# Designed miniproteins, single chains, continued (5), part 51

Each design is a single chain, and the fold is of that chain. pLDDT is the mean over its residues in the fold that is shown.

## One batch from the design tools (miniprotein)

Design m17863
Fold by ESMFold2-Fast:
Structure m17863 (fold): chain A 66 residues (1-66)
Amino acid sequence: GKEEALEHIKKALEKAKDNKEARLHLGEAAKAVLAGDLESAKKHLEEAAKLDPRIKEEVEKAKEAL
């Protein structure tokens, strides 16, 4: 659920600490999750994973938890 999605977004943010653009999209995804906007959350998660392939596993887990 929401709590698990946010934990995976947090882990993705830690892995992408040197990728400002990916981190921006992860932050927007977290805001969308908190607002209940699942479409926006998925869009931002997918964009973050494209910008930083290192976080792809955490992004997929976050999407699964939504």
Scores: mean pLDDT 87

Design m17864
Fold by ESMFold2-Fast:
Structure m17864 (fold): chain A 75 residues (1-75)
Amino acid sequence: SLEEEIELTMARMKATVYELAGDYKEAAEVYEEAAERFPDHPDVARLYELAAEAYEKAGDLEKAKEMREKAEEAR
C-alpha cells in the first residue's frame, strides 16, 4: 500500500540519519519497529537484517541475534 511504502521509506531515512551520526542503537530500534509494524511486507526480512547489523554495531549482541532469527522466519 502507498501508506505502508511511505512509512517504510521514512523509517529507512530516519535510521540512515542515526547511523551516519553513530547512533546505532536508535537506528536499530527504528528498523525493528518498522519491521514489526509491517510484518507481511516483502522487505521485512531485510529490515530485521538491518536492525541486527545496527544492534551489533551498538554492542547489543543479544538483540542482534534475536533480529537475525526474526529475519530468517520472515523469509
Scores: mean pLDDT 86

Design m17865
Fold by ESMFold2-Fast:
Structure m17865 (fold): chain A 78 residues (1-78)
Amino acid sequence: MKEAEELKKKAREYIDKGNDASLAGDVETAAENYRKAADYFEEAAQKLIEAGGSPEEVEKYRQLAEDARRAAENLLAP
């Protein structure tokens, strides 16, 4: 469980970096950081599955990954 929590923390750090880049008008950097965040949320979901975590918590992390990917796509394909 600690491993999934650390991955979630990294994902949030990349969301913050993406938001900062977006505010600065650096669309490519923002999209790249949001995609990295999505990858970390997906890894966190996988670690929860391996640890026997609840389907509800797994779905929550997968939803966060999807939201991050959507943010990246919205920047690149308005």
Scores: mean pLDDT 82

Design m17866
Fold by ESMFold2-Fast:
Structure m17866 (fold): chain A 61 residues (1-61)
Amino acid sequence: PVDILREAALRLGVPEEEIDRVIKEAKSDEQAAVRLANLAIEHGATPQEVGDAVAAEIQRR
């Protein structure tokens, strides 16, 4: 799930450096997922856009 959220965040324009920092600092995959979703919203994504990007990454696999 973290890999899917990382790719979704990249597609939504979140800087790779910020994504990698969040993943490195997270204590669990669940914490990383929540922080990556919040980071995408801070970079201008809506909750709907986050959901759509995640769905697109799941479909790609």
Scores: mean pLDDT 77

Design m17867
Fold by ESMFold2-Fast:
Structure m17867 (fold): chain A 81 residues (1-81)
Amino acid sequence: SQSVATILETIEQSLLAEDPKSKETILNVVIDVATMSIAEDRSSAEAFLAYGERQSPEYRDKIRAAIEETLAAVEAAERAR
């Protein structure tokens, strides 16, 4: 969605500021937003994975792992119902 794209673009602009503290904060925000968005609509995972692929390998792997864990948790919760 456009709102997801806007959030990701804002996060990218903050990363370009090259503040190490901001980079860690931004990573945590991306994970939190991804968790909330995926819980509502699993298709949002594609946008967050694409964002992660544009990052350095370390950040990409952290974002990917968080998204995969969130998807697994959502699927497990649905199956337990």
Scores: mean pLDDT 71

Design m17868
Fold by ESMFold2-Fast:
Structure m17868 (fold): chain A 69 residues (1-69)
Amino acid sequence: SRDEFEAVLAEIIRELVEEARKMGLTPEQIRKLAIEVAKVAMEGFDAGLSVEEIRERVREKYRELLKKL
């Protein structure tokens, strides 16, 4: 359901933001990271992907963004 997806998305974003903050990323970098991974998660949900598939796509996007910093 949408409520279940929103709860999972909030958890994923919170965990990634906390990790990025601990790594010393700037507020601007953290904001861009959160927006980009949230966009990927929403696109996955709209495409009918499972929570596990969405989580994997989000983690892959997160890794890509970290490499560009």
Scores: mean pLDDT 81

Design m17869
Fold by ESMFold2-Fast:
Structure m17869 (fold): chain A 82 residues (1-82)
Amino acid sequence: SMEEQLKKAELEYTKRLLLLVADAVDKVIALRQEAKAKGLSEEEIEKLVEEKKKEEEKELKEKVKELKEELEKKIEEIKKES
C-alpha cells in the first residue's frame, strides 16, 4: 500500500541520515589519529580537529539537504503510483 511505502521511505531516510552522521564523525577521528601519528603537538591536533569538525558539519548539512530532496522526490513518486 501507499502508506507502507511511505513508512519504508521515511525509515530508509532515517537510516541513511544516521549513517551520514557516523561517517562524518569517523572522518574527524581518522584525522586526529593521522595527526598524532605524524607527531604533531596537542595544540596543533586540536586546531586541525576543530577545523575538520567545521568542514564536516558544512558537508553534512549539504548531504542532509540532498537526502531530504531525495526523500521528497520518493514521496512524490509513491503518491503518483497510488
Scores: mean pLDDT 87

Design m17870
Fold by ESMFold2-Fast:
Structure m17870 (fold): chain A 79 residues (1-79)
Amino acid sequence: MSKEEFEAETLLALADIYEGLADVAYSRGDKETAIELYKKALELYEEARRIAEQSGNTDLAELAKKRIEEVKKKIEELK
């Protein structure tokens, strides 16, 4: 594992945690907190995607892109 790969994977894991927290907030009816946490997850996924693309890790970049699309959809559903 390269340093860049480890950094991208770490950012993906952290983003997954924020997305999970946002899902919990949404399930409890707290749309404002859910949107804020989804936006934090989105920022982390976008950073992971940038690092993965820069390092040539296509699989991690595609995974990050998929997660970005999923979180953007969740944010739009809460507007």
Scores: mean pLDDT 86

Design m17871
Fold by ESMFold2-Fast:
Structure m17871 (fold): chain A 61 residues (1-61)
Amino acid sequence: SMVEERIREVLEEVYALLPTLSPEQREEVMRKAEEAYRLFKVDPEEGLKKLEEILRWVKEA
């Protein structure tokens, strides 16, 4: 689905930015991304929203 494709795109962007973060920040992002991915199995749109929030946080770090 388009939502699943967008989730993958956002996740790839987040992971590409991980090297710019501290080890502690990377662990936090990975944990949040895992939680968002679990949510997407039940509600893909809410999972996408959570991943987009994570991406915003990483870009602001």
Scores: mean pLDDT 79

Design m17872
Fold by ESMFold2-Fast:
Structure m17872 (fold): chain A 59 residues (1-59)
Amino acid sequence: AEEGARRAALAARALGNNDVGAAAAGAGAARGDPEAAARMAEAMSGSSGEAARRGAELG
């Protein structure tokens, strides 16, 4: 569970430059929900959640 979240966060950072998106991707991967990761990143940063969603999918 924790390894998937870490991998998702690293992937999100590689795909984007936003640490908030990386954290959201990790949380989404832990829940098995890339869409939730994208929504969380958008709510927290006001930016696109696309990198978080893709990071969560890769975790």
Scores: mean pLDDT 64

Design m17873
Fold by ESMFold2-Fast:
Structure m17873 (fold): chain A 67 residues (1-67)
Amino acid sequence: TARARALAAEGERLLAEGRYEEALRKYEESLMLDPTLARAWANAGRAYEALGRHELAARLFAQADRL
């Protein structure tokens, strides 16, 4: 949906700013509305990687690759 994509775009902006926890909240909202957004899964993985949550990041990258 347009709303899901807007939330994902806001997450990308926050990720670029280094605001990883806030980016993850936006990606979570986006993926609750549209779980088929592979880019949002991948970018959520990047945020977890930046936070040192490497196993969670790997699982999110795998989810993105499955879509």
Scores: mean pLDDT 87

Design m17874
Fold by ESMFold2-Fast:
Structure m17874 (fold): chain A 76 residues (1-76)
Amino acid sequence: MVDEIRKEAEKVLEEARKALENATSPEVQEMYRKAIELAEKALEYVKSGTPADVEKARKYIEEARKLLEEAKQKEA
């Protein structure tokens, strides 16, 4: 449902913003900023509500999650 994908995008945004506040490496900070940008784009697509835009939103959320995971690995 549209509400589920919206909540997922919001979760990714919150996680990325929180992680960015604690990140010390400029490279990792850039990755978190990119994840934030992708999650924000996903939320904009969800607002349009068309099936095609909702599909684009899902893709952006997946890309944002991947960046979050990669950034966390680089911090370790």
Scores: mean pLDDT 81

Design m17875
Fold by ESMFold2-Fast:
Structure m17875 (fold): chain A 63 residues (1-63)
Amino acid sequence: DEARRRGEELAERAVEAVRAGNYKEAEEALRRAIEAYEPLGREGVLLATAAAIRVIGERLDNE
């Protein structure tokens, strides 16, 4: 559960960074979230994909 919590915290940080217009920080936070999910195997891949979709969606809404 620690890997999941860490990934969720980083994914939320990425979304908040996009809302603030800080796209460099958003990319770094998303990359860290993907890495944090790796120990979860298939579940980690799904969570990382969902996080990426959230960040992309937020960026499109913020433009």
Scores: mean pLDDT 81

Design m17876
Fold by ESMFold2-Fast:
Structure m17876 (fold): chain A 79 residues (1-79)
Amino acid sequence: DEELKKEALEHLEKASRAWEAGDLETALEHAKKAYELFKSLDPKSKKAALALFFQGMIYKEMGKEEEAAKLIAEAKKIA
């Protein structure tokens, strides 16, 4: 699904831009949506792993170190 892949990439880009702007809540929303979409296309994709890794990094910036470590470990298992 080309449209679904495009939507997933747009969410990944929005997550990255929100993170750069320091809007951690918006970054997390878009990273979660990107992961959901990439996972539905291919649960072992590099992009799905990247979206999970973004979630982990965002949780780390929020001070949620335990959640961050868990998500980063899960992302590494995918790619």
Scores: mean pLDDT 83

Design m17877
Fold by ESMFold2-Fast:
Order: C-alpha cells, then structure tokens, then sequence
Structure m17877 (fold): chain A 70 residues (1-70)
C-alpha cells in the first residue's frame, strides 16, 4: 500500500540522517522510492491520487532532511 511505501521511505530517510549520509545517498533513497511508487501505480496497486499525496509527503520530508544536512 501507499502507506507502507511512505513508512519505509520515512524510515530510510531517518536512518540516513542519523548516519550522516551524503546528499548523493539521500538522492538514491528518493529515486528508489519514486521507482517503487511508479511501479505500484503501473501495476494498478495504487491510484493516481494516492501517488500524488505520496509525492507531496516526499517533498515535505526532503525539505526537513535538507535542513538537517546544512
């Protein structure tokens, strides 16, 4: 589900920030999540609205992560 994908993404971001991961590593986490989200949409497992809301949450979380990496 979209909620499970978002929880996994949040967990990976929090772990990366805790481990002082590079921006390159953070970007890879985002790319991996975008791929999983697109695959779920293509397979009909999530709706376009669910995908849109998930992307909005990604942007919010990324803003928070980028602030911590400054």
Amino acid sequence: SVEELLEEFKKKLEEAVKNKASLEEINKIVEEFEEKLQEAYDEGKISGEEAKKAREEILKLMDEVLEKLK
Scores: mean pLDDT 79

Design m17878
Fold by ESMFold2-Fast:
Structure m17878 (fold): chain A 113 residues (1-113)
Amino acid sequence: SSEEKLEELERVLKAALAHFRKTTDFAARTQLVLGVTTYVVGVIAENIDDPEAVEKIRELFIKFVKEVSSLLSEAQRNELLDAVIEELRRQAERNPEIRETLEKLIAELEKLK
């Protein structure tokens, strides 16, 4: 069900945040968040016909990005956000059917800079 998938996403994001906190290398931290970004894009694509689920997925991802960003310096935060935004732009080009959803996500992340 969509509820079970959202609970699974919450568990994945929580595990990723815990791993991010234990990993002090910035390059490794960036790769972790980019991996999570790709995973979240897949979850959005699988649920694209459910607008309420897509909205909740977007909210969970934004919350995750805010939490990891709070653990970084301003310079590292901006660099991480730029990397995530660039990955979302690449995913939007590869997945035209979810492009509008990813563009909304990009707009929200730009506001965190």
Scores: mean pLDDT 89

Design m17879
Fold by ESMFold2-Fast:
Structure m17879 (fold): chain A 94 residues (1-94)
Amino acid sequence: MKLSESELGMAVNEVALASLRTSSKNAGEEELAEAAGKLLDAVSKLMETKSPSLEVVEEIRKLILEAIKAFQEGDYEKALEHLKKALELAEKEL
């Protein structure tokens, strides 16, 4: 089955979120790990139930990348805020 550009982009987002969740757990940041897990579930459901637009996929990816950057800088609160914004966007599209 050929993946659309949006489906491929969302699959990349799922991998990034799984990695962030694991890293957050290893750092003892359970709230951040939970937020990453909730967003991963929402992204997976969005791929299953809808054909997400490339615009939505790219906005979610931007927020995930900003969350990863904040996490790497030790700004867990900022990372959590970016994940919450991405989750709100994903839930709005469901």
Scores: mean pLDDT 78

Design m17880
Fold by ESMFold2-Fast:
Structure m17880 (fold): chain A 87 residues (1-87)
Amino acid sequence: MVRKLAERAVEALTKTGRGAEAEEAAQRLIAAAEAGDLQAMVEAAQELLDLVSEAIATLDPTSELALELATVAVALASLIAAARSKL
């Protein structure tokens, strides 16, 4: 699940021109999840969420891309909350 979320975030953010930063944060998120490093997962997921939030602010809120980014943002926020609850 974490890998698919990271991949969705990268695809959506690449369409906004932020693909390189998204790929770096997504790779860290996937590696942290595989290692069970909850602190690193929170940090990487927060970086992705910040990029998603900035992208949403620049888009038409009725666009399909804005809806996809909003969906990704909710999933990232939920992941952060779940990981923090286990720290």
Scores: mean pLDDT 83

Design m17881
Fold by ESMFold2-Fast:
Formats: C-alpha cells, sequence, structure tokens
Structure m17881 (fold): chain A 92 residues (1-92)
C-alpha cells in the first residue's frame, strides 16, 4: 500500500539523517536497501520494522551482517520505489 511504502521511506530517511549510510538499488520489480553503520539496537529495530511491513502485504527478505542490514523488497509500484529513493536522497 502507499501507506506501507511511505512508512518504509520515512524509516530509511530517518536512519540516513541519524548518520547511517543508506544505499538503494532498483532491480526490476525489486528494491534492495543496504543500510550500514548501525548499532546492534538499530539493526534489530530496523529488521523488526521491515518484517512488520512484510506482514502488511510487501514481500520482504532481511539479512543482518554485523553493522549492516540488507532488505530485498517486492510488491512496490514504480512510483512507490521512486518516492522511497527521493525521500532517502532528501534525508542526506
Amino acid sequence: SDQTAQALATMLAQLAQQGATVELEAHGDTLRATIRGLTVTQSIGLALSLIGLGLDGLEVEVTIKGDTVTATIRGLTPDQRQAILDAVQAGR
């Protein structure tokens, strides 16, 4: 939903403003987000939030490797993906 996409955009932009490195890549119908420089608490919080977004109708796969969280997200429209990209860029 647009609300789910907006929640994701806000969360990623907030992490970027807090000093995390947020990298987004669009691959067909898939958005991959790589977030680096997270504390353990931030990584757990982000992973739980992303799982919650998956329960709201997005297909979300999350991996945690040290200070890095990678999420692969499917089910976003092209407009929703662009809005997320724009929000993260504005948050830098």
Scores: mean pLDDT 78

Design m17882
Fold by ESMFold2-Fast:
Structure m17882 (fold): chain A 68 residues (1-68)
Amino acid sequence: MDAVLDVLGAADNAPLTAAEIARRLGVSQATVRRALRELEARGLVDAHRVGDTTRYQLSVEGLAYLAS
């Protein structure tokens, strides 16, 4: 789902929650979480837990994929 990668790239790779990505795309959090699981399984997105919040960023491979 390239739209999630585009949102992360447009945010200058700032760490975003699934809720923030869903709000930017105008879709449900369930849709975003499914896409994030697929992207994380491909190594294109990294998940970081800070307290009770999980935030997502493009990996090095995700940045290279978006740039290609």
Scores: mean pLDDT 79

Design m17883
Fold by ESMFold2-Fast:
Structure m17883 (fold): chain A 94 residues (1-94)
Amino acid sequence: MLDELEAPGLSREELEELYALAEAAEANPEDRELQLRAIEAAAKAAARAGAIGQESLERAAKELGVELDPSKSLEEQAAELARKQFEAAVEKKE
C-alpha cells in the first residue's frame, strides 16, 4: 500500500530512493560496491524509522563477533554492522 512508503522517520522520496537502490543491487549481484551501498542505506533507514534499536543491534553484533562503538549514532552502528555482515556473506560465497 502507498501508506507503507511513508515509514516513520523516512519521507516518501527517501523510501523510493531506498527501493530504487535495492532494485539496482538485485540487478547487479556482482557489483560489491552497489550491494554494500544498498545494505548500508537500508540499515540506516531502519534505524531512523525505529525498526532497529540499540538492543537488537548489540545482539546481532554479538552473533557476528563484531564490537560496536556505543558512542556512535544508532545509524552509524547499524551501517557498520550491515557492512561486516555483507563482507562475511561474500567471503562464504567465494
Scores: mean pLDDT 71

Design m17885
Fold by ESMFold2-Fast:
Order: C-alpha cells, then sequence, then structure tokens
Structure m17885 (fold): chain A 57 residues (1-57)
C-alpha cells in the first residue's frame, strides 16, 4: 500500500539525516559535501531536500 511505501521512505530518510550531520560534525566537513555524496548515492528525494535545507542554513 502507499502508506507502507511512505513509511519505508521516512525510515530511510531519518537514518540518513542524523548520520550525515554526525559525520559533518566529527570531521568538520561542510554539509554541502555530505549532500553531494548523498545525491550520488541516490537517496530518496525527501532526504535530499531535508539535507539541502539544513546545509544551506
Amino acid sequence: SEAAALEAAEARGQKYLPLVKKANEMISLPEEEALKKAKELGLPQDVVESILLTAKR
């Protein structure tokens, strides 16, 4: 069902976002660099959007 697909996408997005933030904090890399790697990996659009918003901020 569509609800199940949405739930799975949210779960993936949630686990990727904190990992990207944590890695950026530990290695002092700009979030923009982590964002580019996430896009190359083919992360879901929702996750990419959230990372873009956070990195720009």
Scores: mean pLDDT 59

Design m17886
Fold by ESMFold2-Fast:
Structure m17886 (fold): chain A 64 residues (1-64)
Amino acid sequence: MEEAREHLEKGKKLMEEGKFEEAEEHLRKARELTPEEDEELKKEILEAEIELGIRKIEEGVAKL
């Protein structure tokens, strides 16, 4: 199931580019495409979602 990992990778790349809305959409798609048995990929996606949340908060504070 290459599609889930591809969306995870795109989401991470978009976070580095500061495109947080697009990154969030790709991470959401990665979660939807991940099979229930792939516990490791689910953890990687969750970690990326946490990182995105932290980056969004940091950018939000910087805009003040």
Scores: mean pLDDT 78

Design m17887
Fold by ESMFold2-Fast:
Structure m17887 (fold): chain A 56 residues (1-56)
Amino acid sequence: KAAEAARRAAEAGDAAAAGTAGWESGLINGKQYGLAGVQAGAAGDAEAAARYAELG
């Protein structure tokens, strides 16, 4: 669900929302991909943020 939310946010051009979804997934699963997604979202890279959410 977090990966789908991040993908939808990236499709809408919302890098911050995509990064946030990945971070939440990382907190639940203990994976560093969530943190990487937040950093990508903060940098404005919605596609990278969504990919990190998919991995988390």
Scores: mean pLDDT 63

Design m17888
Fold by ESMFold2-Fast:
Structure m17888 (fold): chain A 74 residues (1-74)
Amino acid sequence: NAMKKAEKEREIQELVEKARKGLEENKPDFLTDEQIEEIVEAIETMFRALHLIEENKDDPEKVFEEIKKRIEES
């Protein structure tokens, strides 16, 4: 089901772009551009995790392992 994956990826990218724009327009003085990027990456990871949960309803542990791996690599 490659089409479903493409639709989900597009949806994630649209949500990430909206989040980035919102953060840039309302950027607090105490946040650096680097920290904004870290927040955007965390938001992207969260959206990907939500889609992974939906795809793997029978294996929630897989979602947690992917999230842990991303945090450890950061």
Scores: mean pLDDT 71

Design m17889
Fold by ESMFold2-Fast:
Structure m17889 (fold): chain A 80 residues (1-80)
Amino acid sequence: SAAEEKRLEELVAKTEEANGGNKKVAELVRLTLEAARAAAAGDLAAAADALERAAELARELGNEELAEALRAAAAELRAA
């Protein structure tokens, strides 16, 4: 319902406010979920694309170890 949608929007806004508006962390989580869904559906190319985008965000966030791990996972999916 519209009331439930409004409540969810308010919770998302409060979460973004609490995290200093860190939209890159939210986007990183979204991309990892997109990759998991694509892999579960057998779309390894889409999963690899999502992991490569997630790796770039991890690098921008200063997490080089995570970025390398995500790139390695994407390369394995492309080689399969």
Scores: mean pLDDT 75

Design m17890
Fold by ESMFold2-Fast:
Structure m17890 (fold): chain A 57 residues (1-57)
Amino acid sequence: SAEAERAAALAGLEPAVGRVLELVDRFGLSQAEAARLLGVSVATVRRRLREGRAALA
């Protein structure tokens, strides 16, 4: 969403990282579900989750 994308940008992250955080942490999707929805690998979702959580901590 635009809100997650703005939060990611303020933390110096790409918008794609903010989307993964929103889908998994806010909406409770599994990493596999988020990967399927976004058309990326599970490894990409896991990498983006680590980046986003590290930057927002």
Scores: mean pLDDT 77

Design m17891
Fold by ESMFold2-Fast:
Structure m17891 (fold): chain A 78 residues (1-78)
Amino acid sequence: MENVLKLLKKAYEAAKKNASKEAVEEIEKHIGLAIRSFAEGDYESAIEHLEKALEIAKKESEEAAAYLEKALEELKKL
């Protein structure tokens, strides 16, 4: 879990550097919803929210997308 949270922070920082304000806000929203779902034990919803954040990041920031892909891989190992 700690590794997933670190990757999500890196994704958000990368998005702030490269993506539009609207894209950053949507990525932040989906990351927040994913973290909430993890805390509630709802890994399926957490994965869905990270996949939505990844879709947005792929259009705006390849660096943010790469970190989100790594976070998703780590989560799927749980």
Scores: mean pLDDT 83

Design m17892
Fold by ESMFold2-Fast:
Structure m17892 (fold): chain A 70 residues (1-70)
Amino acid sequence: SMDEEQERRKVVAEGERVMRLLLDKVLETKDEKLAEAFGEVLMKYTNAVFTNASPSTLRDILEELRALLE
């Protein structure tokens, strides 16, 4: 993309969607290990957003979040 800010915004929106699904899964399953893993990846994602990481870096972290939804 020619507009990195626009690409980052798209990845952040997708991340919010995946995080909502993960929160629902944690609340439904009451899986403590899943909750811990989610918390770790969420912290990594939040730090990447705060530091304005590249869209590629955010996508890599989002793939970790998606793996937890398996």
Scores: mean pLDDT 82

Design m17894
Fold by ESMFold2-Fast:
Structure m17894 (fold): chain A 60 residues (1-60)
Amino acid sequence: GPEVARLRRQIDEVRARIAELEEKLKNATDPELKTFYQSQIDWLRRLLAELERRLAELEA
């Protein structure tokens, strides 16, 4: 349904954001900026897990 399509798009977007932040983290030299990128990645990974759980429930 529309909800499944929306969740799939959101999951794809979150995965893309994580990949971009991981690239920025690898290239960062400032310790504060590294900590910031790591915290954002950790938060997005938790969000991704929640979205994947919701998608699984809707596809059940």
Scores: mean pLDDT 88

Design m17895
Fold by ESMFold2-Fast:
Structure m17895 (fold): chain A 64 residues (1-64)
Amino acid sequence: MPELDEELKREMEEIEREGVRLAIETSDPELAERLGRERMKELVREKFPEASDEEIEELIRRSS
């Protein structure tokens, strides 16, 4: 299983912060959560193109 480096972790944190901002601006936290999750999966997939969906979800879970 690939491990998160500091750069990837910072990019994931930026996506989480953007999700919080979007939730405040749209007053739709469910939409913001879905969009943030999809963007985070896309980011991890681009960094680890051979990782399975399960491995990507585990990496996201480990990052908190």
Scores: mean pLDDT 73

Design m17896
Fold by ESMFold2-Fast:
Structure m17896 (fold): chain A 70 residues (1-70)
Amino acid sequence: SKEELIEKILELLREKLGASDSALEEVRRLLEKLNSEEQVREAYELVKEMIEKGESLEAVLQALRDFAEG
């Protein structure tokens, strides 16, 4: 489900990048604005790829903001 994918993204950011509660709340709001489960799945794959490449929390947050706007 969309909610299950959102929770997986938030857990990944918290556990792998040490995201704060305020950052996680921002991300939750961004992902909840997405129109489909498929878009949230695309966001999940993007986050996983960026973490695997060693990108910073700041870079991942910016990518998620850009993804939600476009």
Scores: mean pLDDT 85

Design m17897
Fold by ESMFold2-Fast:
Structure m17897 (fold): chain A 116 residues (1-116)
Amino acid sequence: MENLEEGKGYLLNEDYEKAIEYFEKALKELGEDNGLAQFNLGLALLKQGKYEEAIEYLEKAIKASEDKPSLKAAALAYLGEALKKQGKFEEAKEYYEKALELDPYNEIAREGLEEL
């Protein structure tokens, strides 16, 4: 899991280009269906302003996290953020509400919904 941990380190330091590179390596290492690696890649893409690509990976993370409600809630909340950044406010609202159904204390979903 070194590639996943290295990617998280770069993400925390706001080096989104390197974070993306390491999360892509983590997906190859852990499997293309690894929800945590897909989530982190989607989040790094979102932080870099690559909203369409972020949405693709966050949707994959949601699908891969059916048995992981905390990860699924986080992926739903950030998918809402990506949609909001694209001006798709009605779709963003639906995903924030779904995130709050799984995690009522999710700050990303709560704040995003309040700003709509």
Scores: mean pLDDT 88

Design m17898
Fold by ESMFold2-Fast:
Structure m17898 (fold): chain A 80 residues (1-80)
Amino acid sequence: DEKKKKLKELLWEGHKALAEEKYEEAKEKFEEALKLAKEIGDKEGEAIALGGLGLVYEKEKKYELAKKYFAKAEEILKTL
């Protein structure tokens, strides 16, 4: 599955960028991963991407936005 492979690649790239403190790059990768996860119905990938965006926003000190993304990720994870 080409799309599932691309999703894993985007999630890995997002986490790598986050670890390297490249927050705009991390955000872009997680936003791409979120769109792809929703397209293919991958709820686990969707939750991971939302959590990644939460971490990015937390590092940018956008705490209310981070909280919303974490809550969305947790809600999906509870259904898995």
Scores: mean pLDDT 88

Design m17899
Fold by ESMFold2-Fast:
Structure m17899 (fold): chain A 76 residues (1-76)
Amino acid sequence: SAKDYVEKAKELLKKGKYKEAAEYALKALMELLKVAPKEQIPAIIGAILRIIGLMLEGKYKEAAELGIEVAEKFLK
């Protein structure tokens, strides 16, 4: 589930595995797209694109932190 991916991303972030943490945070947002209300989809897609951009720049820690923050905000 999206929650399981967020918890894994947090674990990896604490271990300094920033690239893997960012990948799991991205997976959490992709899982949220499957269950999100239509009104939330543009915001989640926007977050996914921003995270991908950060990862392409090698900013894996920032990508992971942003992905976790956004995923937790939409997990309700």
Scores: mean pLDDT 87

